# Ledger of designs, part 41: designed miniproteins, single chains, continued (2)

Each design is a single chain, and the fold is of that chain. pLDDT is the mean over its residues in the fold that is shown.

## One batch from the design tools (miniprotein)

Design m5407
Fold by ESMFold2-Fast:
Structure m5407 (fold): chain A 63 residues (1-63)
Amino acid sequence: MFDADELLQKAEEYFKKGEYEKAINIAKTILDLYDRGFATPEQKERAEKLLKEAEKKIKDKIS
């Protein structure tokens, strides 16, 4: 599905489950959607925050 709101919900759910790589992939998809005009600035901001937090979690576990 290409609905940015639904993608945000899925990304947040994966993040809560500890599936950070899946959360990152969906967050990047939302950022691409924003660049193409299919997401709001608020959705972009939430995706950027989630991406940063998920990347930090992965780095903290494997670094």
Scores: mean pLDDT 80

Design m5408
Fold by ESMFold2-Fast:
Structure m5408 (fold): chain A 95 residues (1-95)
Amino acid sequence: SKVDEALKYVEATLLSLKTLARNMGVTEEDIEEFVKSVKETVKKLLNGEISPEEALELINGKATELGDRLRSPGFTALLKENAKGVVDYIVKLLK
């Protein structure tokens, strides 16, 4: 299904980010909450419950929250860049 394909893409994209986050001292709890939030947002986007713009804003909000806890503007920027890539991929998948 498109849902399964999109979720696999999200998991693959977040796998390298999880490793980087752990190296930066992010807690496993914060990593898992971020991943869960991204997956839930992706499912809502795939179901047509939210727009791509709303999905990006939600994920960017979570990225900002995580980056602020780490006091790392560079990590926040990296998360937002990857979030845009994920949303763009899903939009193309839905076309």
Scores: mean pLDDT 78

Design m5409
Fold by ESMFold2-Fast:
Structure m5409 (fold): chain A 108 residues (1-108)
Amino acid sequence: MEEEVKELLNKAMAYGSVAILKSKPEEQEKINKELLEMLLPAVELLLDGTEENIKKALELAKKALAWMEEKVKKLGIGAEDFREAARLARESGADAMAKLLEELAEEL
């Protein structure tokens, strides 16, 4: 359950990162704020570590991922955009995120 919450949060961050990269500067700040407002409560509940709070974090993480997936679809973001984000992540040394972005590109 805790690992499932982490997986969903990482996927939501990956989708959000691509949405930010493919948006205009004025929209980037808005998307980043929306992403943080959805993710931070889930992270805080996960860090508390009680079974009840981990279950709440799971529900919030699912909602965050669904919201970011909808945002990506509305922006017309596709597999190539995820592959571009993966290359940038690798150049910055974020190998785990780059691998996740490549896996998500194959699922699109």
Scores: mean pLDDT 82

Design m5410
Fold by ESMFold2-Fast:
Structure m5410 (fold): chain A 94 residues (1-94)
Amino acid sequence: MAEKVEEIIRKALDEMLNAKDPEEVQKIANKGAEEVRKLVDEETAKEIQAMLDSAAKLAIEGIKNPENYETYKSMAEAVADEAIELARKRLEEK
């Protein structure tokens, strides 16, 4: 049940980290949030959207500060993992 949401979040993160333009990162995050919204309730979708926006900001900061790229990448990955865990928990609890 949570596998599709996990796949969407991981794919969005991967695309955000490979994007060269801050505007592309934001578009990827928005698209991921819309795809998740179709699969979960509105409350969970809002929380995951906030987490994807946070991950997008970290990915953009990595683009602006390439010296610290590994740090921002690690932080963005951690936020995505939290979003996946939230989705799993909400979808397991009826």
Scores: mean pLDDT 83

Design m5411
Fold by ESMFold2-Fast:
Structure m5411 (fold): chain A 94 residues (1-94)
Amino acid sequence: SMEEALERLRKAAELVTSPDPELQRKAVEEIGKALDELAKTGSPEQVAEALRLVGEAIRRASPEVRDEILKAVTKAASKMTDEQLREAAALLNA
């Protein structure tokens, strides 16, 4: 479910600062998977919440982990319409 995808994303966002490289790698993979699911079937509110969580992860992550998260975001964004991206951005700025 989308609620489960958001919960997985929230947990993964916490793990991007883990000292365990395997947990960091799995966290980036889970962020990518959750964003792919949300891009295809998420509401604008769910996409906005996901982007908020990812933004927090990016701010806390190392440069290398940040680059991998940004690649996942770019890939997910490429699957969204301009309208979906605009609506999510508006909700993030509200």
Scores: mean pLDDT 79

Design m5412
Fold by ESMFold2-Fast:
Structure m5412 (fold): chain A 65 residues (1-65)
Amino acid sequence: KAEAGLEQARRLAERARAGAAAGDATTKANIIAGMREAAETLLSDPALAEGGEYLRAVAEEVAAA
């Protein structure tokens, strides 16, 4: 189940990085906000927390770029 959360986070991160690179500033901001919300949702479930931590880290990385 932790693996499922991490896999979901990886898919979201992959799509977010691609979308942020191809999109305008508004699209990038929406993707980052969506990633942060998804990370909080995953972190609320102990079985998915590892995926939530991963996604939160990726959201901050994309925001800093």
Scores: mean pLDDT 74

Design m5413
Fold by ESMFold2-Fast:
Structure m5413 (fold): chain A 73 residues (1-73)
Amino acid sequence: LSPEVKAARAAVLLAGLYFMYELVKKNPQDKRMQAELQALIKDVEKDLKFFSKDRAEEAKKLIAEAKELLQKT
């Protein structure tokens, strides 16, 4: 993948993870949203090696927070 495609892919995945994390926080009873958040976590973890160092650290932090949220629901 070109550097531009890697950067765009990282941005889209991270934005999607933030969006779903906020939806689950507001709707903790919604099992469908929880499943979608779990899927997004796995997608981001799979692509983490293609992220820049700064975006990878941002993603890891968000993944940890999202996993903690899912344990409470």
Scores: mean pLDDT 80

Design m5414
Fold by ESMFold2-Fast:
Structure m5414 (fold): chain A 73 residues (1-73)
Amino acid sequence: VSQEELDAEVYEALGLIYLSLGDFDYQKGDKEGAIESYEKAIELFEKARQIVPSPETDALIEEARKKLEELKK
């Protein structure tokens, strides 16, 4: 495994953690916390995608963006 592959895996894993944190905050009624967590997840997934493009990462970005857009209404 190359360093680039490891970096991409780390960014994707961190993105998944923040996506889960956003879902948790949303369920607790913490809209601001959910927004911040989803924004961080998108940032991390986009970093992973820049290193290793993946349809799976693209789907995660779209999921997080959709959730974020719903919260900003």
Scores: mean pLDDT 83

Design m5415
Fold by ESMFold2-Fast:
Structure m5415 (fold): chain A 57 residues (1-57)
Amino acid sequence: SAAAERAREAARRAAEAGGADEKLIEQTSNVAEEHARRGDWEGAERAAAGGAAGGPP
């Protein structure tokens, strides 16, 4: 869905800004998209924040 795509995009940008490597960027993006797809916006935001901080989602 468009909402899931936007969550993925936001998580990717946050992780990139935080200096995450490609694997972590992909992981945080996928987790954020999956949470958003389920309607779990809090989970999607947590995944993005984790990536930005350089940790796993």
Scores: mean pLDDT 74

Design m5416
Fold by ESMFold2-Fast:
Structure m5416 (fold): chain A 60 residues (1-60)
Amino acid sequence: MMPPEEVQKRSDAVQDALTTGRRQGLTPDQVGTLARDLARQRGVSDEGAERAGDQARDAM
């Protein structure tokens, strides 16, 4: 089970990527990559970062 802080960081990365993607007209794949990279930069695990990327891509 992921710590609550890691879940929050992952969620924030997804939301930031979606906001940026919609504003800049990014593709779903680009939004997914952005969410993954933001999550990793914020200290989310590799598994959590991959999930953030998939979630953001699917939401576009």
Scores: mean pLDDT 80

Design m5417
Fold by ESMFold2-Fast:
Structure m5417 (fold): chain A 113 residues (1-113)
Amino acid sequence: SKEEIAEQYLEEAKEYLEKGEAEQALDKLLKALALEIYGKSDEADEALMLANAFFEKKEYVEAADKAIEAIEAGKEFLSKPEEYLKLAYEIKATLLEKSGQVDEAEEAKKKAL
């Protein structure tokens, strides 16, 4: 089912994040989101489209921000909205740490709680 495939992508995202591979984690998170929320909300679809556009441009922090917007707009359609949101903020924090934006990374980590 779409939910089972989305759960598999979500677990793959967590594995990449544990290895510090935040860009790969974000790719898997976006794939999981697309399976659960695409076509359910115009606001969530627009945010997801922008997340994918920023990801293709390698603007990973901006892509993560749009993924967070998509999760919040589409939360009623997600199987595990709190898990998606926590993972998205943890991915954003890791991306910010890798770019030397330590203070912004710390703020993102607080939101993952």
Scores: mean pLDDT 89

Design m5418
Fold by ESMFold2-Fast:
Structure m5418 (fold): chain A 68 residues (1-68)
Amino acid sequence: MSQIQQVINQYLQLVQEGRLDEAFELLRTFLAQSDVDQQRQLIALMTQRGFGGEGLAEDLGLPPPAPS
């Protein structure tokens, strides 16, 4: 659990710092190397924080959310 939460926190920090390329690479790499259960847990936690549809949605080919 802690590792998944740390990945989410790192992703959010990179996004806030404007380091989008690194944020997307971190997320993609983690998802590619994770089991489907871990991927589902990550998505659930990101959705709970309101970020599940941003970078992840673009990577999955879903329409990006419109904040505000």
Scores: mean pLDDT 66

Design m5419
Fold by ESMFold2-Fast:
Structure m5419 (fold): chain A 84 residues (1-84)
Amino acid sequence: SARDFVEAAKLIMKYQKGGDVTKEDLEKLVGKEIAELAMKVVEQGPSKALQTAGIFNRGALRLSKGEPEEKVKEEIKKELEKLV
């Protein structure tokens, strides 16, 4: 849901500020495939963590506007794959 992607972005922002981000916490919100890609990107450093949070927030906005969840998830996956 849109709320799940907002919560995922908040977890990434906590990581950027020195908190920890677990794959399992992300999987509960965005699914296994997106969580695995996001962790690979986030592990590369703060700049890519901020980009990941931005991708999730844009996905939440698209879902809130009524775009199909499957389409939004596929586009998020493609954006994250470019950052790996």
Scores: mean pLDDT 84

Design m5420
Fold by ESMFold2-Fast:
Structure m5420 (fold): chain A 81 residues (1-81)
Amino acid sequence: SRELVLRSIGLTLRAIGLLEELRLLERRGASREELEELIREAEEIIKEAKELLKIDPTNEVAKRAIELAEEVIRRARELLE
């Protein structure tokens, strides 16, 4: 339980890092390749967090990691379109 929470905290920190990267790209302009890379990284976070939720469906930290990663995907997709 505690180890799973620590893993999900790690995923949340990764998602926050991607949001900060996206914020910088929004300011300077981003290439399609850079945005696609952020989307891929965010999708990996969602996949890992969903595996943690299969083990412990009450893991609120893993749910937060998914929410943050989905935000990265939404904003990056808007910049691609």
Scores: mean pLDDT 88

Design m5421
Fold by ESMFold2-Fast:
Structure m5421 (fold): chain A 57 residues (1-57)
Amino acid sequence: SMAEKKHIELQIEAQEGLKDIAVTVSDKYNTDESEKQQLIDKLDKKIKELKEELKRV
């Protein structure tokens, strides 16, 4: 449905925004590159999952 599509689109936007914040904070606190990449990978996996869900509704 259109309502379900909009909800998923908003979740994708929120996760992408969170990813931007997470990168900025990681850089600010000089986190290890490996730790930063693990965080990015986790968020990217969630975004990918939501995009796949969006294709099915």
Scores: mean pLDDT 83

Design m5422
Fold by ESMFold2-Fast:
Structure m5422 (fold): chain A 75 residues (1-75)
Amino acid sequence: ADAERQAAANAITKAVGGLAKGKSPEEIRAEIDADPTVPQAAKDAIHAALDEYEKDPSLTPEEVGRLAVERYRAA
């Protein structure tokens, strides 16, 4: 359980870092989907947060990260 939460936190942190470095949402989506160590609930949460970012690109990478964490906890 804690290992899955840690893997989810690491995946979200990596996705946020990717956005901060200028990676596209499509590139981040492809990277997380290709990684078998990322829990499906974390993948779903990151995709949902990136969907919000695509609707409102004024969201900071940190705000996208918070949305992903909230979505993951709600799953």
Scores: mean pLDDT 83

Design m5423
Fold by ESMFold2-Fast:
Structure m5423 (fold): chain A 69 residues (1-69)
Amino acid sequence: MLMSRLTREEAVKLVKETAERIGVPEELVEKALKGDREAILKFVSIASEKLDDDEVVRLSEALATIVLS
């Protein structure tokens, strides 16, 4: 496994690609990228149903990077 810190651009790309892959609505993605806590929780909940634990953790790290940037 590559342990590398995500840049904001890499984090945004990961979030968008993950959303497209698992069918998350664009409106929810936009709100999550703006740091809306309810949208982030809904996105992670959907991801938890369709992705493995490692992918969910990576998505959570990406969302945290975006909010802190």
Scores: mean pLDDT 78

Design m5424
Fold by ESMFold2-Fast:
Structure m5424 (fold): chain A 82 residues (1-82)
Amino acid sequence: MEMSEKVLKLMKLINEAIKALRQGDFDEAIRLLQEAKELVKDNPESAKLVNQAIEALRQGDVELARGLLGEALAEAILEERK
């Protein structure tokens, strides 16, 4: 079954944010995650996880942010399967 265009765009934004984090570009990562949060505003769990990842990055916790982004993506994929 094809994933929705919305989930594919979310995957792209999260992957680009993770790449920005690998390069040390926290501002770019936060910008991409703010776009991802707006995209998933209709999914409260995914939006919450993305927001928590943004907050972790603002506090300099890259490992926590990466974990939360993985959970946000998994949650969005699970919603597509329902």
Scores: mean pLDDT 79

Design m5425
Fold by ESMFold2-Fast:
Parts: structure tokens; sequence; C-alpha cells
Structure m5425 (fold): chain A 93 residues (1-93)
């Protein structure tokens, strides 16, 4: 189904974004550096709604790191990535 295919593509894109965020965090990226990464992506985004979402996600990631710390944020990201991977596998069946 076309809607199912688009859903899988969006989930796969989200997994790649979360994996990049996880790798940056593993390399010792600060909350500020991760927020700046989202802001740089937002500046290159021509769609106003998607730009606002990226800006909001950058703020949310900064807040997550400040509240949970690096280890807590890594755990959260790993759980979210696994959840999305399971959803994609179930969606392909």
Amino acid sequence: EEKKKKGIELAEKRIRELEELRERLRRGASAEELREWYLERAEKEPNEEERKMLEAEGRAVEALLRELGREGALRFLEEEIERLKEAIENGKK
C-alpha cells in the first residue's frame, strides 16, 4: 500500500536521524552542539513547518540531555531506535 510504503520510508529516515544523534552523543557532543546541529539543518530546510520542527527537536534534545545526562539520553535514543526498527519490520510483513 502507498501509505504503508511512505510510513516505512519516514520511519527509516527517522532511524537514520536518531542513529546520527546517538553517534554524536557517543563522541561526547554537548547539548549545545547537538542543538546547533539541528539549527544548521533547519536553516537549510525550505519548508517552514519542517524548519520549525527541526528547531523544536533541537531544543527538545538539549532539554533531554540536561535532564537525563549523556548516559540517560543515550539509553532513551537506543530504546527509541529499537522501537522504530521493530515497527518497520512488522510493517514490512
Scores: mean pLDDT 79

Design m5426
Fold by ESMFold2-Fast:
Structure m5426 (fold): chain A 90 residues (1-90)
Amino acid sequence: SELDKLVEEFARQVEEVLPKDVAEKVIAMLNELRDKLEKAKTQEEMLAHIHETALRISMLASELDPETQAKLLQIVGKFYDKVIKYIKSK
């Protein structure tokens, strides 16, 4: 699906740019988000899952060094833009 392609692209970017331990945690959160989005029946539910995942990633980012935090937040910002466009296109 288009969602699977977005998640796979984001996972590749995370693995390429971030330290392995951080990348593994973020990828786990993304796989959980993908599963939740596939089970969601309404746009409101999808947005709620995206918001919850954003908070979890933000909390993880707050524990990282400033350089890694900046890289993670930049990648996450781009992913959110693409996912929101995907949801609104339905």
Scores: mean pLDDT 81

Design m5427
Fold by ESMFold2-Fast:
Structure m5427 (fold): chain A 95 residues (1-95)
Amino acid sequence: SADEVIERVIRDLEEARELLEEDPDNVIKYTAANLLVTGALAELWIGARRTGDPRLKKALEVVEKSIKEMSKSSPKERIEIIDKTIEELRKILEE
């Protein structure tokens, strides 16, 4: 279901946040966090394409915008962007 996809994406973003908070200068943790974020984008894209669910399409647009913002941000700003992304995804679950 769309809810299960969005809930998994939220969990992956929460894990990415924790990895960045523990040590933002650690290359392995930084790489793992980036893989979790890009994996979330891919899962939402596949889900939206297969189901046509408007909530998955909306969640995809939110995560895509966040990734674009992260490309220009400091490690501390990335944590803030992820937190805002999680909040927006939680609001989509209430729709």
Scores: mean pLDDT 87

Design m5428
Fold by ESMFold2-Fast:
Structure m5428 (fold): chain A 96 residues (1-96)
Amino acid sequence: SLLEEARRDVAAMATHVERIAEHTPDGERLVELADRAYKAVEAGNLDEAIQTLRELIAELERIKAESTDPVVKRLAEQAIEDGRRALELLEEIKKK
């Protein structure tokens, strides 16, 4: 299902943001947002999941732009890709 696929993408995003947290204190907020997004998807709360993912992607874009650490930049890029896929799936579900 699209919802199960979105859960997998959010879980992948969470893994990348946990790795960012190993490199920067900014990662702690990202981990919290990823956890909230995952719980919202599990609860079927599409509006909260979409809002939280949009906030998380915006923070990841900022961290990617501002970071001088190439590992953080790479992990942020991967997390953004995972989050954008999850958003597309959740928005598709909401249109139904």
Scores: mean pLDDT 86

Design m5429
Fold by ESMFold2-Fast:
Structure m5429 (fold): chain A 109 residues (1-109)
Amino acid sequence: MTDEEIEKLLEEARKAIEKAREYVQKVASGDTSAIDEALEALRKAMIYALQLASAGHIDEAREIVKEVRRVGDELAEAAYKNGQTEKAEEIRALVDAGERAFDYLIAQR
């Protein structure tokens, strides 16, 4: 992967995380329709992190995974407080699965 391709993946991951944060604020304000959009943004950020990890850019990938965990935990809490218990569990499952996939990739090296 080229330095330009790495920078592009990092920018796309950061944009996805920022978009997820916007949706978390909407969910926290009671707009539960934003949960699915936030989940999709977090899923995209995690996919970019796993692509970076697979290419050997472990430190950059780890930073993104940590951000996805932080935003995902905020989203799950907001969903739970708004009575969306099943969605809160889905959010936690997505983040947990992403972290396990990341750990698996780095352990294989």
Scores: mean pLDDT 87

Design m5430
Fold by ESMFold2-Fast:
Structure m5430 (fold): chain A 71 residues (1-71)
Amino acid sequence: MEKVEEIIRELLERLEAGIEVSEEELRRMLRERVGLDDADLEAMRAGASEEARRRARELLEAAARVAAEVA
């Protein structure tokens, strides 16, 4: 059973705490905790709904803004 939602919750908590999250970190977490391979990650990325893509984009934009503010 995959724990994608748990990973997302953890990423949101880190982001709120001002910790940057990257696509590479997300891949690493999914590989280690869910057991997904690069092929699975690519399939998820390609098949992502518009809502899922918006969330991912918002997380990346928020992380970039936190980095810019701290700098």
Scores: mean pLDDT 63

Design m5431
Fold by ESMFold2-Fast:
Structure m5431 (fold): chain A 94 residues (1-94)
Amino acid sequence: KFPEDYKIDLLGLSKEKVDVLILDGFEPDDFVPPEAEHVILLLPQTPVQALAQARIDKLKERYPDATVVEVPEEKLGHLTVEELIKIALEVLKK
């Protein structure tokens, strides 16, 4: 369930309501965000060439109440499902 749901939402293919939406800025340009109770933004600690500041700014503007989780640049776009679940659980505890 969750690996398929998160992958579809991360790729911007799902339009259904979700409990947790995790975005890392590598979504398609035509991405239409689903309705979500909790939004998590996985962002690099510093702006990186692969993820332009303009894209980061658009995500923050779209989801002003989102929880921002800083990740090392080398992990961005390469997080495992297990790592994503761990991040979601930590955010939900707050």
Scores: mean pLDDT 63

Design m5432
Fold by ESMFold2-Fast:
Structure m5432 (fold): chain A 94 residues (1-94)
Amino acid sequence: SPEELQEQIEKLEKAKETLEKLDLESQTMAAGVLAHELAEMAESLGLEELARRAREVTRELNRAYVQKDEAAAKRGIEETLELVEEMIELLRKL
């Protein structure tokens, strides 16, 4: 429904804002969760390429967290934020 679509957009906007306020370790974990949620959302909408990219970013963030790779974590966080913006734009067009 249009109401559910607007709620999803608001959830993504709030997740992005919250993510940007966290320390790097917490930000890495939160970005991983968000990328996983984006993958499931994209898959449910038939957005196969976006779902694939989101799953890849989720795996990279999980590896970065375990390995304490700050450079990989920062790249994964940036990629997650880009995927959030892309998803918001796509949802606004539905």
Scores: mean pLDDT 86

Design m5433
Fold by ESMFold2-Fast:
Structure m5433 (fold): chain A 79 residues (1-79)
Amino acid sequence: MPTDVEGALEAAREGGEYIAEGRKLLAEGGDPAIGTGLILLGIGLALEGQLALVKNGGDYKDATKAAEEAGGVAPKGGL
């Protein structure tokens, strides 16, 4: 089984891929709602992995700040 650190790193990588796909879609003139949704999904996945690592490491404060930053944009479900 991957370590908690390896799992957190992979979650950040996967989240980064979703963010990159969403940014690419927005840059190429795709649907802004779908592009934003992908970015939010990527942020959520990355934060989930980082929260698991921080929980094991004991420093919850930075994870809370990261979650507040990511949670500042509500998902748009118009499509």
Scores: mean pLDDT 68

Design m5434
Fold by ESMFold2-Fast:
Parts: sequence; structure tokens; C-alpha cells
Structure m5434 (fold): chain A 77 residues (1-77)
Amino acid sequence: MTEEKIKEAEKRVDEILARLAAEMRSLGVPDAQVQAIVDALRQLYKDALEKYGPEEAVEITERAARAVLAHVRSQAA
């Protein structure tokens, strides 16, 4: 079941990061910065996956993505 859970988690993370990237681009964030943020969140997911497992890793990544988006919106002044 671990392999199937990891595959499902990876799909959810891909969806989260794709949505975040689209929203950041719509706010005028440069593509290079969007990619750097996405890469950092993918690394966060990998670290969380090793420590907490797939379900918690998805939740951590989603919370971090929401925090990043809120921060980007606050800096888009």
C-alpha cells in the first residue's frame, strides 16, 4: 500500500504545485522565481515524505504552498 499511497500523494502534490505556479504567474511573478519556489516545495515534500509519510507530506506541502501564495500576494504591491 505504501507505493500506491506515494503515487497518489505525488499526483496531489503535482496538482497543488501546478495551481500555485499558475496563480503566481497570474500575479506577475517571473518564471524563474516561480520555478525556484516550486522546486523548493518539491524538496519540502520529499523531506516530509521521509519523516511523516505520504498523507502528512501532502498536507505540509499544501499548507506551505498556501503560505507562499499569501506572501507573494502581500509582496505584489
Scores: mean pLDDT 83

Design m5435
Fold by ESMFold2-Fast:
Structure m5435 (fold): chain A 96 residues (1-96)
Amino acid sequence: SKIVILRVPTKEQAIELAKQLLSQGKKVALYLEGTDKETLELEQNPNFLGVYTPKDDQQQIINDLNTKQPDYLIITDVLPDSILNSLKNIGEIRYL
């Protein structure tokens, strides 16, 4: 299946959208500026594949996303071109 990338304005909106998609049985990953207690709660769901930040190794992010193949990657800022261009199965990018 193809990864849908969803850009949202805030971390709060990213977390709420992730909760909604996880409740529908979708596989979800996040790319955020940082992690906190709210992102830790999402890790209790087996369909939550991870949260990544700009401080994480880009090659590790690429390898994880290409291996785990989330249905949705939710981002709050622009995904680096090095990551975007290295993802194998991008379906679409939506700006919310």
Scores: mean pLDDT 85

Design m5436
Fold by ESMFold2-Fast:
Structure m5436 (fold): chain A 100 residues (1-100)
Amino acid sequence: DERLERFAELIERARRGELSPREFVRELAELLAPEDVEVTDELIERFARALGRVFDPSVPLSEVFERAVRRLLEEADRGRLAETLQEAETILEYLIQLEK
C-alpha cells in the first residue's frame, strides 16, 4: 500500500516533468531496494534496460531511460499500477542477485 502510493506519486511527478527519466528510475530503485543495497549508476542502468525491455546494447542510455519511463507510464494508464510495481520489484531483486 505505502509502496504503491509512492510509486503512483513517482508516476505523476514524471508526467508533470518534475523528474527526468534517469531520476525516476533511480527513485524507483531506491523505493524497492533493501536497506543494505547501494543503488549504483550501474544498477539503475541495468534496471532501466530491463524495465524498458531494451536488450539492444547499441541503444543510447538516454533513450533506454526514456523507454523505461514511457512503458511504466503506459502500464499505469492501463490501470496496471500494482502489477507493474510487482514486476519492477522482481526485476530489481534479480539484478541485485546477479551482482552478488
Scores: mean pLDDT 86

Design m5437
Fold by ESMFold2-Fast:
Structure m5437 (fold): chain A 110 residues (1-110)
Amino acid sequence: SAAAEREREANRAFVLAGSSLGTIRLMLWMVRRDPAHAAEFAALARKLLDDILELAKKMTPDQRAALIAEIDGLIADMEALAATSTGAARAALDDVIAALRKLKAEIEEL
């Protein structure tokens, strides 16, 4: 049925969005260890965030609420990391935090 297909698509979108946020967490942990690659990691994180908005459009309201909670957690973790970071690493973290806040606002408008 069309309803069962929409449920499967929503569930797939939710899992993929969660996986993208997990990848961003890993990449930003790497920025702390290797500031020389901070700009590259930020660019890859921004690309993943763009994909999450399209996935969020396929989700249920409850799945979007759960995704927003995950984004809030990631922002908090990144702000804590940014507080102990300097130079290129700090700039990269601030850039991705801004992108996460924008993504959250766009998902809240859906």
Scores: mean pLDDT 86

Design m5438
Fold by ESMFold2-Fast:
Structure m5438 (fold): chain A 65 residues (1-65)
Amino acid sequence: AATADAAAQLAAEATRALRAGDYAKAEQLSNEAVKVARAAGLADAKAATTQWGAEEIAREARSKL
């Protein structure tokens, strides 16, 4: 679904921000990815995997702040 793809793209952007050392941006983008993935969760099981990945990115970014 397009919504699940949008969540995956946000998670990918969050990962790039983490690699660049922009932890605040990584946390913001990963939180947004979680929200988008949750919205898609009722229609797309792949959204659950994206949500878990985004939550991990958010935790890692927060640990660096």
Scores: mean pLDDT 74

Design m5439
Fold by ESMFold2-Fast:
Parts: C-alpha cells; structure tokens; sequence
Structure m5439 (fold): chain A 92 residues (1-92)
C-alpha cells in the first residue's frame, strides 16, 4: 500500500536525523515494520533495523541487571513506540 510506504520512508528519514537513542530505535523499528507490510524494504532499512534490535537487546539486558539509565531509556523507547503506533493508526 502506497500510504504504508510513505510512512515508512518518513519515519526512516526521521530516525536518521534523530540524536536520541530511544527515539531513533523506535523510528527504525516502526519504519521497518511498515516497509515490510508495504512489500518494500531497502537493504539500508534492514541494516538499521538489525542495529536497532541489537541496541534494544543490550539495553534490556542492562536494565534487567539494574542499570537505572538503561531502565529510563527503555521506558522512553516504549512511550515513543506506542505514540508512533497511534500515529500510524490515525494516518491509515
């Protein structure tokens, strides 16, 4: 669907411009999911998704081990991810 592709490209661009780790991870993951649903995912998007997932996995492990900064980043990521999901639902 053309709308899904446009949203995927928008979020991918926003992720590249973001300096906030939590926001960047959320944007790359949502962009990849939308691109996959649209049937079109670039190699660059796949690479960024893998990197974001790896970063998120390490962040989750650090939070589980008691790192408060990691826990705060996870909460921030979850909030942004949910906000992006709502934005997608409203746009579709």
Amino acid sequence: KEKLKELAEKYYREAKESTDLARRMALYLVAYELGKKAGEVSEEMRRERIEAEAELSFLRMAAWLGDEEAREKLREFERIYEELKKEVEEAL
Scores: mean pLDDT 82

Design m5440
Fold by ESMFold2-Fast:
Structure m5440 (fold): chain A 70 residues (1-70)
Amino acid sequence: MDPERFDEEVETALAIIRAAIALHLPKNTKEDLEEVRKWLEELRARMTDPESIATLDAYIEELKKAIEKL
């Protein structure tokens, strides 16, 4: 595996974990959720793998919905 591709996969996995935690923790403020969303959008912008992009897009949408409810 190319180190560059491995790093992209690791970043995606960490992003998914962070987004999932943020969505499920009742202590998170609107600002906390917006920070995670912005970070995922920045990560998504540098991704090249369609599956990773689709996964990040799904979590970004869930974060947007969570923010909208606050």
Scores: mean pLDDT 73

Design m5441
Fold by ESMFold2-Fast:
Structure m5441 (fold): chain A 61 residues (1-61)
Amino acid sequence: GPLVRLTPEGAAVMKDFGGWKEGDVVTVNEISKILTGEVPTEEEAERAARFLEARGLAEVL
């Protein structure tokens, strides 16, 4: 799935879910598994990556 780099805002949102930090590079699949317990489809992961980027929570690589 797409790789994203967490912004300071993204790291702040994720701090309670895995100890993730600003600048951490993670897959959208890892974020989705932590938040929902489910692995997204490729299309869902791509939409999630665009959503995170649009909200300033991550940079798509």
Scores: mean pLDDT 79

